# Ledger of designs, part 2: designed miniproteins, single chains, continued (5)

Each design is a single chain, and the fold is of that chain. pLDDT is the mean over its residues in the fold that is shown.

## One batch from the design tools (miniprotein)

Design m16035
Fold by ESMFold2-Fast:
Structure m16035 (fold): chain A 74 residues (1-74)
Amino acid sequence: MPSDDEILEATNDIAVAVLNSIKSHTEDPRVQELSDRMAELQRQLAEAIRAGDEETARRLREEIRKLNEEMKSL
């Protein structure tokens, strides 16, 4: 439960400012989108390998390589 409603607005403003500062210093939403895409591809690759789908695994590995190359270009 909230400790004190009087500081709720101040706490929320500070949290938002900190998060915005971190996000601004880390990168563009663009790079975050690429990182998220990479994680998704890695997860799908692991699943394809477990399923024995060599064709899908190969395709995913190439997509990961291509995405990694795009990230290097940024």
Scores: mean pLDDT 66

Design m16036
Fold by ESMFold2-Fast:
Structure m16036 (fold): chain A 80 residues (1-80)
Amino acid sequence: MEEEIKRLEEELKNTPDIDVQEALLDRIHALRLEKATSEEEKRQVELDYDIRRAFLDIQRAVAELKAKREGIPLEEVLKE
């Protein structure tokens, strides 16, 4: 499990596609929840996931606003 989580984290680092990053993050979250044995550990895992997910959502929202303002296709902004 730890080794699988590490593998997914490396894939996440090497993936520029935000949709793929979200899918990988969701899988990492599921595995970390499965590994967690206490309520405190589960709450930490949920908080980490919420923060990381919020960052991806903000990145997407910023890219969308930037595309609108600068007249660049969203797909091109997301490559940054």
Scores: mean pLDDT 77

Design m16037
Fold by ESMFold2-Fast:
Structure m16037 (fold): chain A 71 residues (1-71)
Amino acid sequence: SPEEAARRFVESFPDLAVAKTAAKWLVETTPGVPEEDKAAFLAAIDAAKDREELVRVVTAFLTKYREQVFP
């Protein structure tokens, strides 16, 4: 599921700051994402106060762009 994939992704990084950097890289390198959506997801990643908020943001991204992330 997108939630399981997001949780595994975020949990693979020991520090929240490193997890945020990796999540931003995922958003920026995923093809077919409109620039407005990229900006919104990058802002949401920056605004995440803890790992649970970051997992929610990554889950939303993977739910919307699943086929672009896992072609």
Scores: mean pLDDT 82

Design m16038
Fold by ESMFold2-Fast:
Structure m16038 (fold): chain A 59 residues (1-59)
Amino acid sequence: MMSEMVEEVRRLGRELGDSGTAINMASNSVANALISGREDLARETIEGYRESLKIVKEI
């Protein structure tokens, strides 16, 4: 579960064309949220990336 959510945000960041630094910061935020028991925050981060990717693909 934890590794899957971290890899998902890394995948989404790569598809959006984010820098390696930005992708690492996002993946660390997701990992820290999961370690802290804040799975809700991790899901919100991933969902934000998914919505951004939808907008880019729909233009």
Scores: mean pLDDT 77

Design m16039
Fold by ESMFold2-Fast:
Structure m16039 (fold): chain A 78 residues (1-78)
Amino acid sequence: STEELIRRFERYLEENAERTERLVAEKAEEAVKLPNSRELVEQMTLEVLREVLSDVMTEEEIRRLFEALRARARAESA
């Protein structure tokens, strides 16, 4: 389930907090230099998830996790 994917992601973040924070910061710095595009920011978020999670999740699981996080972010931003 997507809930189990989110739980696995949260556990990974707890175990790899410093590495994940640094990688996100690097990608955020790159994003600031690009045209302000929601689609581009979403693509960069997916790339970060792949770099962080590819060793512990399949591409399909990463994409499902991304869609769940994207839906939550959009709901919170409304």
Scores: mean pLDDT 70

Design m16040
Fold by ESMFold2-Fast:
Structure m16040 (fold): chain A 61 residues (1-61)
Amino acid sequence: MHVLEIEASPEVAPFATTLSASGAKVEIEGDKVTVTLPEDASEEDIKATEALMEKISKAKL
């Protein structure tokens, strides 16, 4: 099971919900975003999720 956690601006954090389209579980608590990928997630899915989460983390307002 792959769990990824980042800090994002509260205005930007909701964009992480787009990751749920890939089967990921997305949880948002204020400025904290936690994404849980399914056990059968491919290396490509994991890498894409990490890249998007890095972009969300950098996009603080």
Scores: mean pLDDT 72

Design m16041
Fold by ESMFold2-Fast:
Structure m16041 (fold): chain A 63 residues (1-63)
Amino acid sequence: MGAELRELARRVAEATGLPLEAAEAAVVMALAGVPEEVAAEMLAESYGVSAETVRRAVAVARA
């Protein structure tokens, strides 16, 4: 189970330039149905990344 989420997170990190841990958090939030804007605010603050990059990561994870 964890290996599949980690592989998706690795692809999201590669596509967006996010650190792997931020990409993993974005994937988890996307799968949990957290709204894109809410995930963007929380993760941008926690990981020091742009909210736009987090929104893109959530969108990629949902595709």
Scores: mean pLDDT 80

Design m16042
Fold by ESMFold2-Fast:
Structure m16042 (fold): chain A 64 residues (1-64)
Amino acid sequence: EVLEVSPVINELAFAVVERDYARAAELLNKLGVRTTPAELRAMSREERLALIRELLEREQAERA
């Protein structure tokens, strides 16, 4: 459960779980990650989770 992060990152995780790659790509672009819905679909589940983890680690570093 991702309660201690920005609403954008939390919404991104939800969009990936719901397989709404268009929404996920839009949110990633707002976070400075340049991607498309097609690229997200082509990624493995582990690669999508790794991307979300990197964004979470980046936010934690900014709050430290």
Scores: mean pLDDT 73

Design m16043
Fold by ESMFold2-Fast:
Structure m16043 (fold): chain A 77 residues (1-77)
Amino acid sequence: MQEVADKLYEKYGEEVREKIREALEAIRQGDYAKANQILKETLEELIKAAKEEFGLDDDTAERVASTVLQRLIEEIR
C-alpha cells in the first residue's frame, strides 16, 4: 500500500498539486461546483492510474488515490 501511494505521489504529485491550486482558486471565486468537479476528476485520474499501473481493485485504488490526494492537499494548505 505505502509503496504504491509513494510511487503515485512521485509520478503524479506535481500535476495533482496544480489541479488542487485550480480548485482552491475556484473556491476563492465562489465557484464550488467547479472546485468539486476539478477534485473529482483528479481523484478519478489517480484511481485509474492505480488500477492500470499497479493492478489494484476499485476499492483499494480509491483508498490509495484518496491518501495521495489528501497528502497533497495538506502540503498546499
Scores: mean pLDDT 81

Design m16044
Fold by ESMFold2-Fast:
Structure m16044 (fold): chain A 56 residues (1-56)
Amino acid sequence: EQTVTLTLEVEKDGKTITQTATFTGPRDVALARAQTLANIFKAGFGVKSATIEVTD
């Protein structure tokens, strides 16, 4: 089982809000879930950055 962490920085009303989500499971499944959430936020919100990290 792998742990994948998604970190999103969103700018709203001049404030930077950091959100984190963790996904656990088979590496490919956890990565796919993180990627899907990142894509949703990139499309819908003013996302400043989206970082996906795999914990060894």
Scores: mean pLDDT 78

Design m16045
Fold by ESMFold2-Fast:
Structure m16045 (fold): chain A 82 residues (1-82)
Amino acid sequence: SKAEELAAEVEREVRRLLPDAKVTTEIREVLGVPVLVVTVERDGEKYINGTVVHENPSQEEIEAAQELLRKIAAETGAKGKE
């Protein structure tokens, strides 16, 4: 689905920002709402965050996924683009 494609793009980008981290993404239903969940494991620390992404993501949901990437970079101390 388009949501799974977006999740795969987010996972790829997080792995690029954090090459030493173990990164997984998945879409889970939380209280009936589909949530893109990103898990980052590095240096014995585990970071989990997510954003709502329906099967056909709206522009707002795509932008929320981009903000999630920025938040992960900021909170994990990742470098931005080289």
Scores: mean pLDDT 79

Design m16046
Fold by ESMFold2-Fast:
Structure m16046 (fold): chain A 74 residues (1-74)
Amino acid sequence: MSPEQQVDALLAQMREVIRQYREGRLSPDEATARFEALSGQLQAVLDATTDPAQREAFLRRYAEVFAEFVALLA
């Protein structure tokens, strides 16, 4: 699986956590635990990403999803 494919899959899973929480299918604690686990997996992909432009693009995409999740829990 390419880094791009891994990032796409992880971001999709993060958005699914947000959706499940919005629908009342996950508690705040369950949503937070799942999101943190996925964030850890994404960090591993970022740590393996040596191209600065690609790393920056991944970080921007992650920051958007993270901001959405943080706003949801506020």
Scores: mean pLDDT 86

Design m16047
Fold by ESMFold2-Fast:
Structure m16047 (fold): chain A 88 residues (1-88)
Amino acid sequence: MNIHPHIEAAIVFANAGQLDLARAALKKAEEIDPNSPYVHIAKGAIYLAEKKYDEAIKHFQRAKELGDEETKKLADFYIKLAEQAKKS
């Protein structure tokens, strides 16, 4: 079973402001692999959509700690995005 479609769905729905759908997709990802660094990317994206920037950044930082080089780049991108949004 592949976690990536559920992570992608969670992020896409979060970016669209469809938070209930984002949380449903995240729950599916967590059922497959609750320890995936990508679960923390998706949690961060949901908090970012809620304008909870400090909570979002904490989850992206957790993804960096748990993940490989690609996850680290993705998390850094989202941390930068959250910091920019906080100032806007």
Scores: mean pLDDT 84

Design m16048
Fold by ESMFold2-Fast:
Structure m16048 (fold): chain A 118 residues (1-118)
Amino acid sequence: MTLEELIEKLKKEKKKVLIVYDSSDENSVGRAKYLKKKLEEEGVEVEVMDAKNLEEIKERLDEYDVVIIVSDYVNENMLEIAKEAEKLGKEVYLLSPSGETIEEFLKHVPNIKVIENE
């Protein structure tokens, strides 16, 4: 699924989106800001949270329909968030430039959907 296809789907279905990023990774921060801007421009309701706030994110997962993980590297908190979201029946997407990161998420979160780089 491309980013454009995902944005159109989220817009049409009026989904509430949580973007999870890693504040210790400038690339993750930049991609999360870009994705937030794109979603907001299309009228999608989006909130952004740092993976370091794991417990707050876990408590608030029921508020969202969709979780998008933005990760250049495998982050244990992001893996836990993705697993918890999947258990709650949420749609979970991964945006990553790294094939190794994608493979690791797929091993632990088999239903995670990968966003293709445009």
Scores: mean pLDDT 84

Design m16049
Fold by ESMFold2-Fast:
Structure m16049 (fold): chain A 89 residues (1-89)
Amino acid sequence: MSLEDQINSAIGLLELGKEYAKQGDYITAASLARTAADVASIVGASDPSRVENLAKAKEYALKGAEYAKQGDSEKAIEYLEKGIEYLKK
């Protein structure tokens, strides 16, 4: 699997996490965000040129997961969107 395929998978997981957060399924949203953070960590370990942006994507995905677990859909979505933005850099 290419690094680009892994980044696109992480983006898809965060987009899906946003949809579940909008629906009030915070457990699923948090789980998807944590999985995306794990993918970002694996890609960052493989590509030093992307490590800072992928580290930020991981940080924001984990913050999104934390807010989703707190039932804060607005903050969960905000942080998941920030994670997606950094994955696209």
Scores: mean pLDDT 85

Design m16050
Fold by ESMFold2-Fast:
Structure m16050 (fold): chain A 74 residues (1-74)
Amino acid sequence: MVEEMRKYIEEARRYAKETFEIDKKAGNQAMAVLMEGEAKANGYILRGDEQTGLEEAKKAYEEVREIYKKAKEK
């Protein structure tokens, strides 16, 4: 579960970085979503709520991916 959370955060970070190269404003938005999502996910994991931590990481990943998609399509 923690490893699966890490994979979502790592993929979100990859999309956020790529978004920065396409559109700086969208990249800043994606990075903000990633940082908030990672902080929330880590907070839940530290409390022993691994399920909610994973869901927060997945939400951050999906939101960052959507920002990336919109930036790439203009």
Scores: mean pLDDT 83

Design m16051
Fold by ESMFold2-Fast:
Structure m16051 (fold): chain A 117 residues (1-117)
Amino acid sequence: MAEEAERLGDEAYRLGLEHLKQGNDRDGAAGFSGAGGAYTAAGLELMKSGGDATRATGLVIRGIGEATTGRLILEKLGVEAGRDVVGTARAGARASTDPRVRELALEGARLAERTLG
């Protein structure tokens, strides 16, 4: 459900921010990349179900923004990330050292992959 994907995005984003505050760029990038996948999935799921188009569009824009932030941090670390939200979230998960943020990044990638087809 879109609400579950959005909640996962919120959790991944929050954990990513906490890791960045602690100087953990790898785990910060994984959190933002996971949030990117989850928010994109939430927005696309709302669009497919005939939900609020404005809200759905906002979630997709946020997803792209968070995935872009994660990708830029990964690139700074010399980690190759994919061009799409799925590839970026998977790259973030592979780069992560915290099992909690790795799991969120993998789930974000899975949700985005499912909704994109």
Scores: mean pLDDT 87

Design m16052
Fold by ESMFold2-Fast:
Structure m16052 (fold): chain A 65 residues (1-65)
Amino acid sequence: MEELKELLEELGVPEDTTEAELDARARATEDPEVREKLFEASVLKGVEALREAVERTVEREKERR
């Protein structure tokens, strides 16, 4: 996801940062612009992680069913 990568680079945050860490950083930040970007990156990261988890679960279920 290009948007997520660009947001993380602009914020100076590693690409391996979890969505929970991004959300925590957003809540701890007093800068509204930085907070909005961190929150948006957290949401994008969460959506990606959720999709990967669903795909992995479906693949495992297909093997067992």
Scores: mean pLDDT 74

Design m16053
Fold by ESMFold2-Fast:
Structure m16053 (fold): chain A 84 residues (1-84)
Amino acid sequence: SKEAEEKIKKLIEEAEELMKQGKLEEAAKKAEEIGKLLLENGKSEEDKKYGRVLLALAKMVKEGDKSVAKPEELEAARELAEKG
């Protein structure tokens, strides 16, 4: 939907600004919202994969520990980091 697309775009801009300021916990909260929207409204497998990566990254930041992320979530996050 247009509403989901506009919200995702705004959340991405907000998350990028928060990361630039070093506010990783707040950025993770925005990433979690983006990830949920992509999984619920994403039409492509790429959108859903990106959504899973963002949720994994948000979980790692919120819990402060990589041990709470599944191996497949860490692999997806690594693929996202490699792509830019």
Scores: mean pLDDT 68

Design m16054
Fold by ESMFold2-Fast:
Structure m16054 (fold): chain A 77 residues (1-77)
Amino acid sequence: RAAEIEELTRRAIEAVRAGDAEAAARAVLEMLLLAGFSVERAIGVALRIIGLLLDGDVEAAVELVREVGREALERVA
């Protein structure tokens, strides 16, 4: 479970750096749902990442992925 969250976090960061908003949003959605977050929370974070990438703010999108990945790992610890 923790290893799966770490892998999804890595994939989300790679997708963000590649400018692939759909892949990044999907990986974050899967990660947060796997960690037991609500669908509403998971969708909200995915939409925020899409918005940051549309604004060209790759660095902020990466930091958001890292932060929610950390929260997901803490939740399953």
Scores: mean pLDDT 83

Design m16055
Fold by ESMFold2-Fast:
Structure m16055 (fold): chain A 81 residues (1-81)
Amino acid sequence: SARDELEALFNEYLELVRPVVSEEELEEARRLFAQWLAGASEEEQRALKDGLASLLELLKTASPEEQRLYFRLLVQELRDA
């Protein structure tokens, strides 16, 4: 399902950024994602899936500092939605 694909992409993203963020930050991101997902429309789920796919491409050339910045921005988006 689209939800399962989105959850898989989000988990892949978290594993890739694990070296540059703390376990506490990863746990907060998982909590915020679960909360966001519970209220998200199918259209919002597709938008985040597309955003995560773009973010995974950015990570291929990103420095550790840029990876941490992208992570903070994603967490803020999940919190504000």
Scores: mean pLDDT 85

Design m16056
Fold by ESMFold2-Fast:
Structure m16056 (fold): chain A 68 residues (1-68)
Amino acid sequence: SSIEQQLREKYKEIIKKLREGKITRSEAIAQLQQLSQEALQQGLPRDVVIRLSSEALLELNDIDEEQK
């Protein structure tokens, strides 16, 4: 769906900003959570949101491990 594609693209943009040092990890997590809630309110199924947010969090954790 267009909502799923938009959510995935927005998650990737947040991860990109984090990799470029434009936002903090805390800001990235907050933005991911806000987008997840908005997608749920727009009718995206919970299982889809969980899958997409989990994928984004794995990418975010990968960045954290690379910096430690």
Scores: mean pLDDT 81

Design m16057
Fold by ESMFold2-Fast:
Parts: C-alpha cells; sequence; structure tokens
Structure m16057 (fold): chain A 60 residues (1-60)
C-alpha cells in the first residue's frame, strides 16, 4: 500500500543516514512518528529495509 511504501522509504533513509548505530526499536519509533503508520507496519518496513540493505552490501 501507499502507507507501507512511505514507511519503507523512510526506513531506508534512516538506515542510510545512521547506519547500524541506531537500534531497531528507535528506527521503528521514528518511522511511526513521521508516517503515522501502525507499529506493526513500521516494524515490517524497518525489517524489510534492513534485509534489503544487507543484500545490497553483499552484491557490491
Amino acid sequence: SEEEEKAYELAKEIIDKYGLNLPFDKIVEEVQKKTGVSRETARRAVYKALEDKVRELKKQ
């Protein structure tokens, strides 16, 4: 959905900016505050963004 896409994009931006220095729960909180999605949606978006980031790093 549009909200899920927005949450995912923001999660990717946060991960890119802070790297692995920011704990998972703090990234989830930030996504919720900025997008207004549910905690469950934010958690899924952050998890997917982290997995995609790891996958990207392995292909470089």
Scores: mean pLDDT 80

Design m16058
Fold by ESMFold2-Fast:
Structure m16058 (fold): chain A 93 residues (1-93)
Amino acid sequence: GTSPEELLAELEKLLEQLKKETDEEKIKEILDRIVALTDQLLAVSTDLELKRRALEILLEAAMIAMKKSTDKKLILEAIGTALRAIGELLDLE
């Protein structure tokens, strides 16, 4: 399987790609990929700092998607993703 460190590196690359993306379909694809890789990292990692960093990337990605999208469905999905990321960050102790 992919290591947590490799998953985090891919998440950071996807976040930088998302910051530069203007195509709404591609924004959705990148956000969906960030969600999937974050879920995978959270499932396989016991490192609280790696989990925190992944959730911070997830939150930032969701906020970028909300700001850049005009698609109501994508905006609502991004809002849900941001709220989930905030909740999970608060649960990390």
Scores: mean pLDDT 89

Design m16059
Fold by ESMFold2-Fast:
Structure m16059 (fold): chain A 60 residues (1-60)
Amino acid sequence: MVVFFEEDTVAPRDIKPGTIVEKEDGLPEEAVGKVIAGMSREYRKGEVIEKGDGVVLVEP
């Protein structure tokens, strides 16, 4: 689940390792992809796992 606020998007640095990030219904796929890409730059790519069902896991 990726949470977007009216003023801001959930920043990758604010997501601690071990947090489950899932794609919510109604979220633009482009926005989710950009957040995931940002997470990969902030964290090691191995710490972010994207599932085809729209679940992104940030491993500790």
Scores: mean pLDDT 42

Design m16060
Fold by ESMFold2-Fast:
Structure m16060 (fold): chain A 81 residues (1-81)
Amino acid sequence: SSIVILEASIAAELTVEERANLMLAVHKAYGSAAVISPNASEETIEKYKKLGVETILQLTAEQAREVASGQKKISEVGKVI
């Protein structure tokens, strides 16, 4: 099964419903993915690579909220690492 992981700092900026909406949007576009903040360390990025996620997506908290609210598509925001 494909899993979407939200970094704690991203998850903390969202309601439970917004978190579910973001995870669904990421899963539909990228499958198995980790969503990280721009401030994520190289160690954090390597950890997710070692866990075998297919995509690491960098989002700001504002971009995460814009996708979760339906204001922007996941493909319009962030950076794939």
Scores: mean pLDDT 85

Design m16061
Fold by ESMFold2-Fast:
Structure m16061 (fold): chain A 105 residues (1-105)
Amino acid sequence: MDAQKQQILQNFLQQVSEGLEEMRKIVEGEEAAEYVNGALFMLEMTYLSMKKAGVPILEMLETLDEVLQMRLAEIVEISGKEEVRKIAEEIRRAIADTRAQLQAL
């Protein structure tokens, strides 16, 4: 893999993981916490599977975008909290920014 593209993807994954961990703290003890835990697990497993299969980095981002869009929508709906919605919007912006960075290389 291109080392610079790999670093951009790793920075993205770290940012998303931190956002989901913040959501988990906000919804601790609530039904939405199960969905945040599921999103964290699916993010990790999807990334590791694609990395092992040698999927190109931009295609990895597109697959992660699809998974994250579905999971973020569920978490936002179930939690009903504005702080959770705000973090979801920040993650969606991170997807767009990461795509732009990768396409500029």
Scores: mean pLDDT 88

Design m16062
Fold by ESMFold2-Fast:
Structure m16062 (fold): chain A 97 residues (1-97)
Amino acid sequence: SLKEKFEKVFQEEIREYSKGYLPENPFVLSDELLEKLVEEAEKVVKEKTGITFEKGFYEIVVQTYFELNPEWLKLPEEELIEKFKEFIEKVLEKAGL
């Protein structure tokens, strides 16, 4: 599908970016926190658009978000989830979704 082609290209570009700009201490999201953020992203997308994306897409979105905003990983979990939710809502608005 077009979605799978987009996701593959996006994943390849993110990997190249990470290789070039990986910090001395790479960011590690716990599996539990990653799952919570993926679920929140899916919920927001579904509520706003009636569409859901593949889990891998949400995982890439989460990883990219924290790679660009590493200091936000130091926030309390509730505040971190709220900021991430606001980010997803803003992305959907900018995409016209």
Scores: mean pLDDT 67

Design m16063
Fold by ESMFold2-Fast:
Structure m16063 (fold): chain A 76 residues (1-76)
Amino acid sequence: AEEYLARLEELARRNTSPEVAEAIVENAREAVRAAAAGDLRKAAAHLTAAAILAMAETSGEVALELLRLAQAAVDA
């Protein structure tokens, strides 16, 4: 999980403001924590929040890669 989260943080910080990048990263980290605890509804909610921020504040290509990395972190 941490390797995918580190790559997600690097990509976000290169492609949006520091404040938005931090919000995307924190939602992805909360999704990983929720999934590890077995709270799949909470994990889905945090992934959705990260997705909304990525789609609103980055290009479509970057948003898709951010979403892929967030899902990979949750699945690890």
Scores: mean pLDDT 84

Design m16064
Fold by ESMFold2-Fast:
Structure m16064 (fold): chain A 66 residues (1-66)
Amino acid sequence: SRREAVERALAVARELAHAGRGDLLTPEAIARRAGVSREAAAHALHALDTGVPVEELDLDAPVVFQ
């Protein structure tokens, strides 16, 4: 499911953030490492940045990422 993909991406993003790997906090890098779409990785990065739980994310909304 889209939620499961976002949760996998968020786990990877949190691990990289904790390890000081901010250079890898991009949708492309997270998508490759988590095995998910760039869209799911972008939602995960938005959740990491805002602290919003994955279950409260609007997965149909566009995500702004750099």
Scores: mean pLDDT 77

Design m16065
Fold by ESMFold2-Fast:
Structure m16065 (fold): chain A 97 residues (1-97)
Amino acid sequence: SDLVAKLRDVSQRLVDGRMIPSDAVSYVLAWIRGDQRALDRLDAFSRTHQVQNSLDSLIDTIRRVGDLLGIVSPSRAVADQIYALTDQLIDQLRRQS
């Protein structure tokens, strides 16, 4: 699985207000499990809703998503890529605030 692409996708949906923090964590866990029904349900919900996520909630959620994807990474090299991207995405948000 392309964990880097999934981290970018979920982070962008959070920033765009297309996903709430709790749904982002649930989505990543469902994706890790291969639970297509849960993914389809969360995707349908996010397409019909717009939310305002605070900077703190974005940072905390992106960190949590990065940690989850890092834990399930197939190698240390992939985990290091996930953690580096997580830090980069959070730094970008802090600079834009």
Scores: mean pLDDT 84

Design m16066
Fold by ESMFold2-Fast:
Structure m16066 (fold): chain A 95 residues (1-95)
Amino acid sequence: SSMREELLRLLDEIRRELEELYRNSTNPEVKALAQEAIETLDEVIRDVRSNEYSDDELLGLRNTALLILEYARSSTTNPGKIGNLRRTIDTLKSY
């Protein structure tokens, strides 16, 4: 579906943004979480390509992936957001 194709493009973009964040971050905890997010996102991308998902499931994945990127970016300047990043990665893993 077009929604699935758009999600896969978005997930690839988020993955590239997380790789850039991983390369540029000086905080070891942010780097470790960014790497974990990339690895989890790679698994989700493979699952979406291999399995049928409902539109609601695809929207849930999209929203969770966007939150990971937001919290990863904000964790670079505010370490207090690291807990939010961790919890959101754990949510992505539950899919």
Scores: mean pLDDT 82

Design m16067
Fold by ESMFold2-Fast:
Structure m16067 (fold): chain A 82 residues (1-82)
Amino acid sequence: MVLSEEQRKEAKEQLISDLLELGKELKNSSKDEIIERIREIARSALSLGLSKQEVKDALLEAASKSENEKVKEALLEVAEEV
């Protein structure tokens, strides 16, 4: 299914929000656990019709807004894999 520009923008904003909330919930988890949870969310976003570049951009934006260094590093690592 082809998403409109408005639908893509809303989906990307929701993805960034979901990644930031996940980071708050997993701040005491291992880096590997955080990476796996981020990978699951990224795969879900791709399945919904976001491009690899849109998912990567969302991960990078979430990383820039993250206050937890471990979460930031995990987001950046998954962004390099997408």
Scores: mean pLDDT 83

Design m16068
Fold by ESMFold2-Fast:
Structure m16068 (fold): chain A 57 residues (1-57)
Amino acid sequence: MELPISGLSGDGDLVDKYSLKNPAARNMTKPPLSKEELEEMKKKGKELGELPDFAGG
């Protein structure tokens, strides 16, 4: 087989897997975080990443 292009698009496969294909979501009280929510949390994390050393406890 050569290289099938039906695999990864590179548009956040990890986010999609975690959001839509997360098996743990079946046992969760609430649905998995959407791509937008995950991106917002990453943005907030980047802001806090300014002080990653002793910013956390």
Scores: mean pLDDT 52

Design m16069
Fold by ESMFold2-Fast:
Formats: C-alpha cells, sequence, structure tokens
Structure m16069 (fold): chain A 78 residues (1-78)
C-alpha cells in the first residue's frame, strides 16, 4: 500500500510539472490525495479534497489510489 502510494505521488508530481490547466490541477489533486492517504487521513478528508472534481475525475483518482481499501471507500462514494 505505502509503496504504491509513493509511486502515485511521484508520478502525479511529474505529470503536474509536464501538464497545464485542468490536467495539471487533476495531477495536483491526485498527488494531494495520495499524500493524505499515506499520512493516514480519514475518508472524509479525502472526500473533501475530491469534492471539486467531476465524477469521472474523482473515479480516476480513487482508481489510482488502489489498495484493498479502495473497494470499500468507492462503495460509499459511487
Amino acid sequence: REAHLREVIAAAREAAAALSGGNRRLAEVLARAAELRLAGASRAELEAVLAGLAPADRAAVWGALQAPEYAAANADLF
């Protein structure tokens, strides 16, 4: 789980540096959500970070954060 989240953070930061506009913002949100998950943030804290995203973008972020807990979190959100 933690190794995967660290990879997601690194990839999202690289993407944010290479992208612009809405794609950069999505990459920044992904990096933030992964950092919060690595820090042990609650589902409510993650939901707050994702609240401004379109449903498809929220689903993409949850997918990228995949661990066994993803299925349980996604059942409550989608």
Scores: mean pLDDT 68

Design m16070
Fold by ESMFold2-Fast:
Structure m16070 (fold): chain A 74 residues (1-74)
Amino acid sequence: MEEEYEAVLEGVRERVRLEAKANPNITDEEMDELIKEAEELVRKAYEQGLTPGEIERLVDEFIRKKIEEIKKKS
């Protein structure tokens, strides 16, 4: 359980870093904030009893929406 949760967290951090590298409009500060928000989402979903796969889908949608918001302000 906890081992799977840690794997999801590492995957989320890596995904955000890759997205930031692909999107030059995302600053290091914005990337760090996005990671923190995504980690909080993972924690809440885990507390609600969602599976790792369900959590990954939620996080994927969250990251996409946040990137769109960052691009929109430009």
Scores: mean pLDDT 77

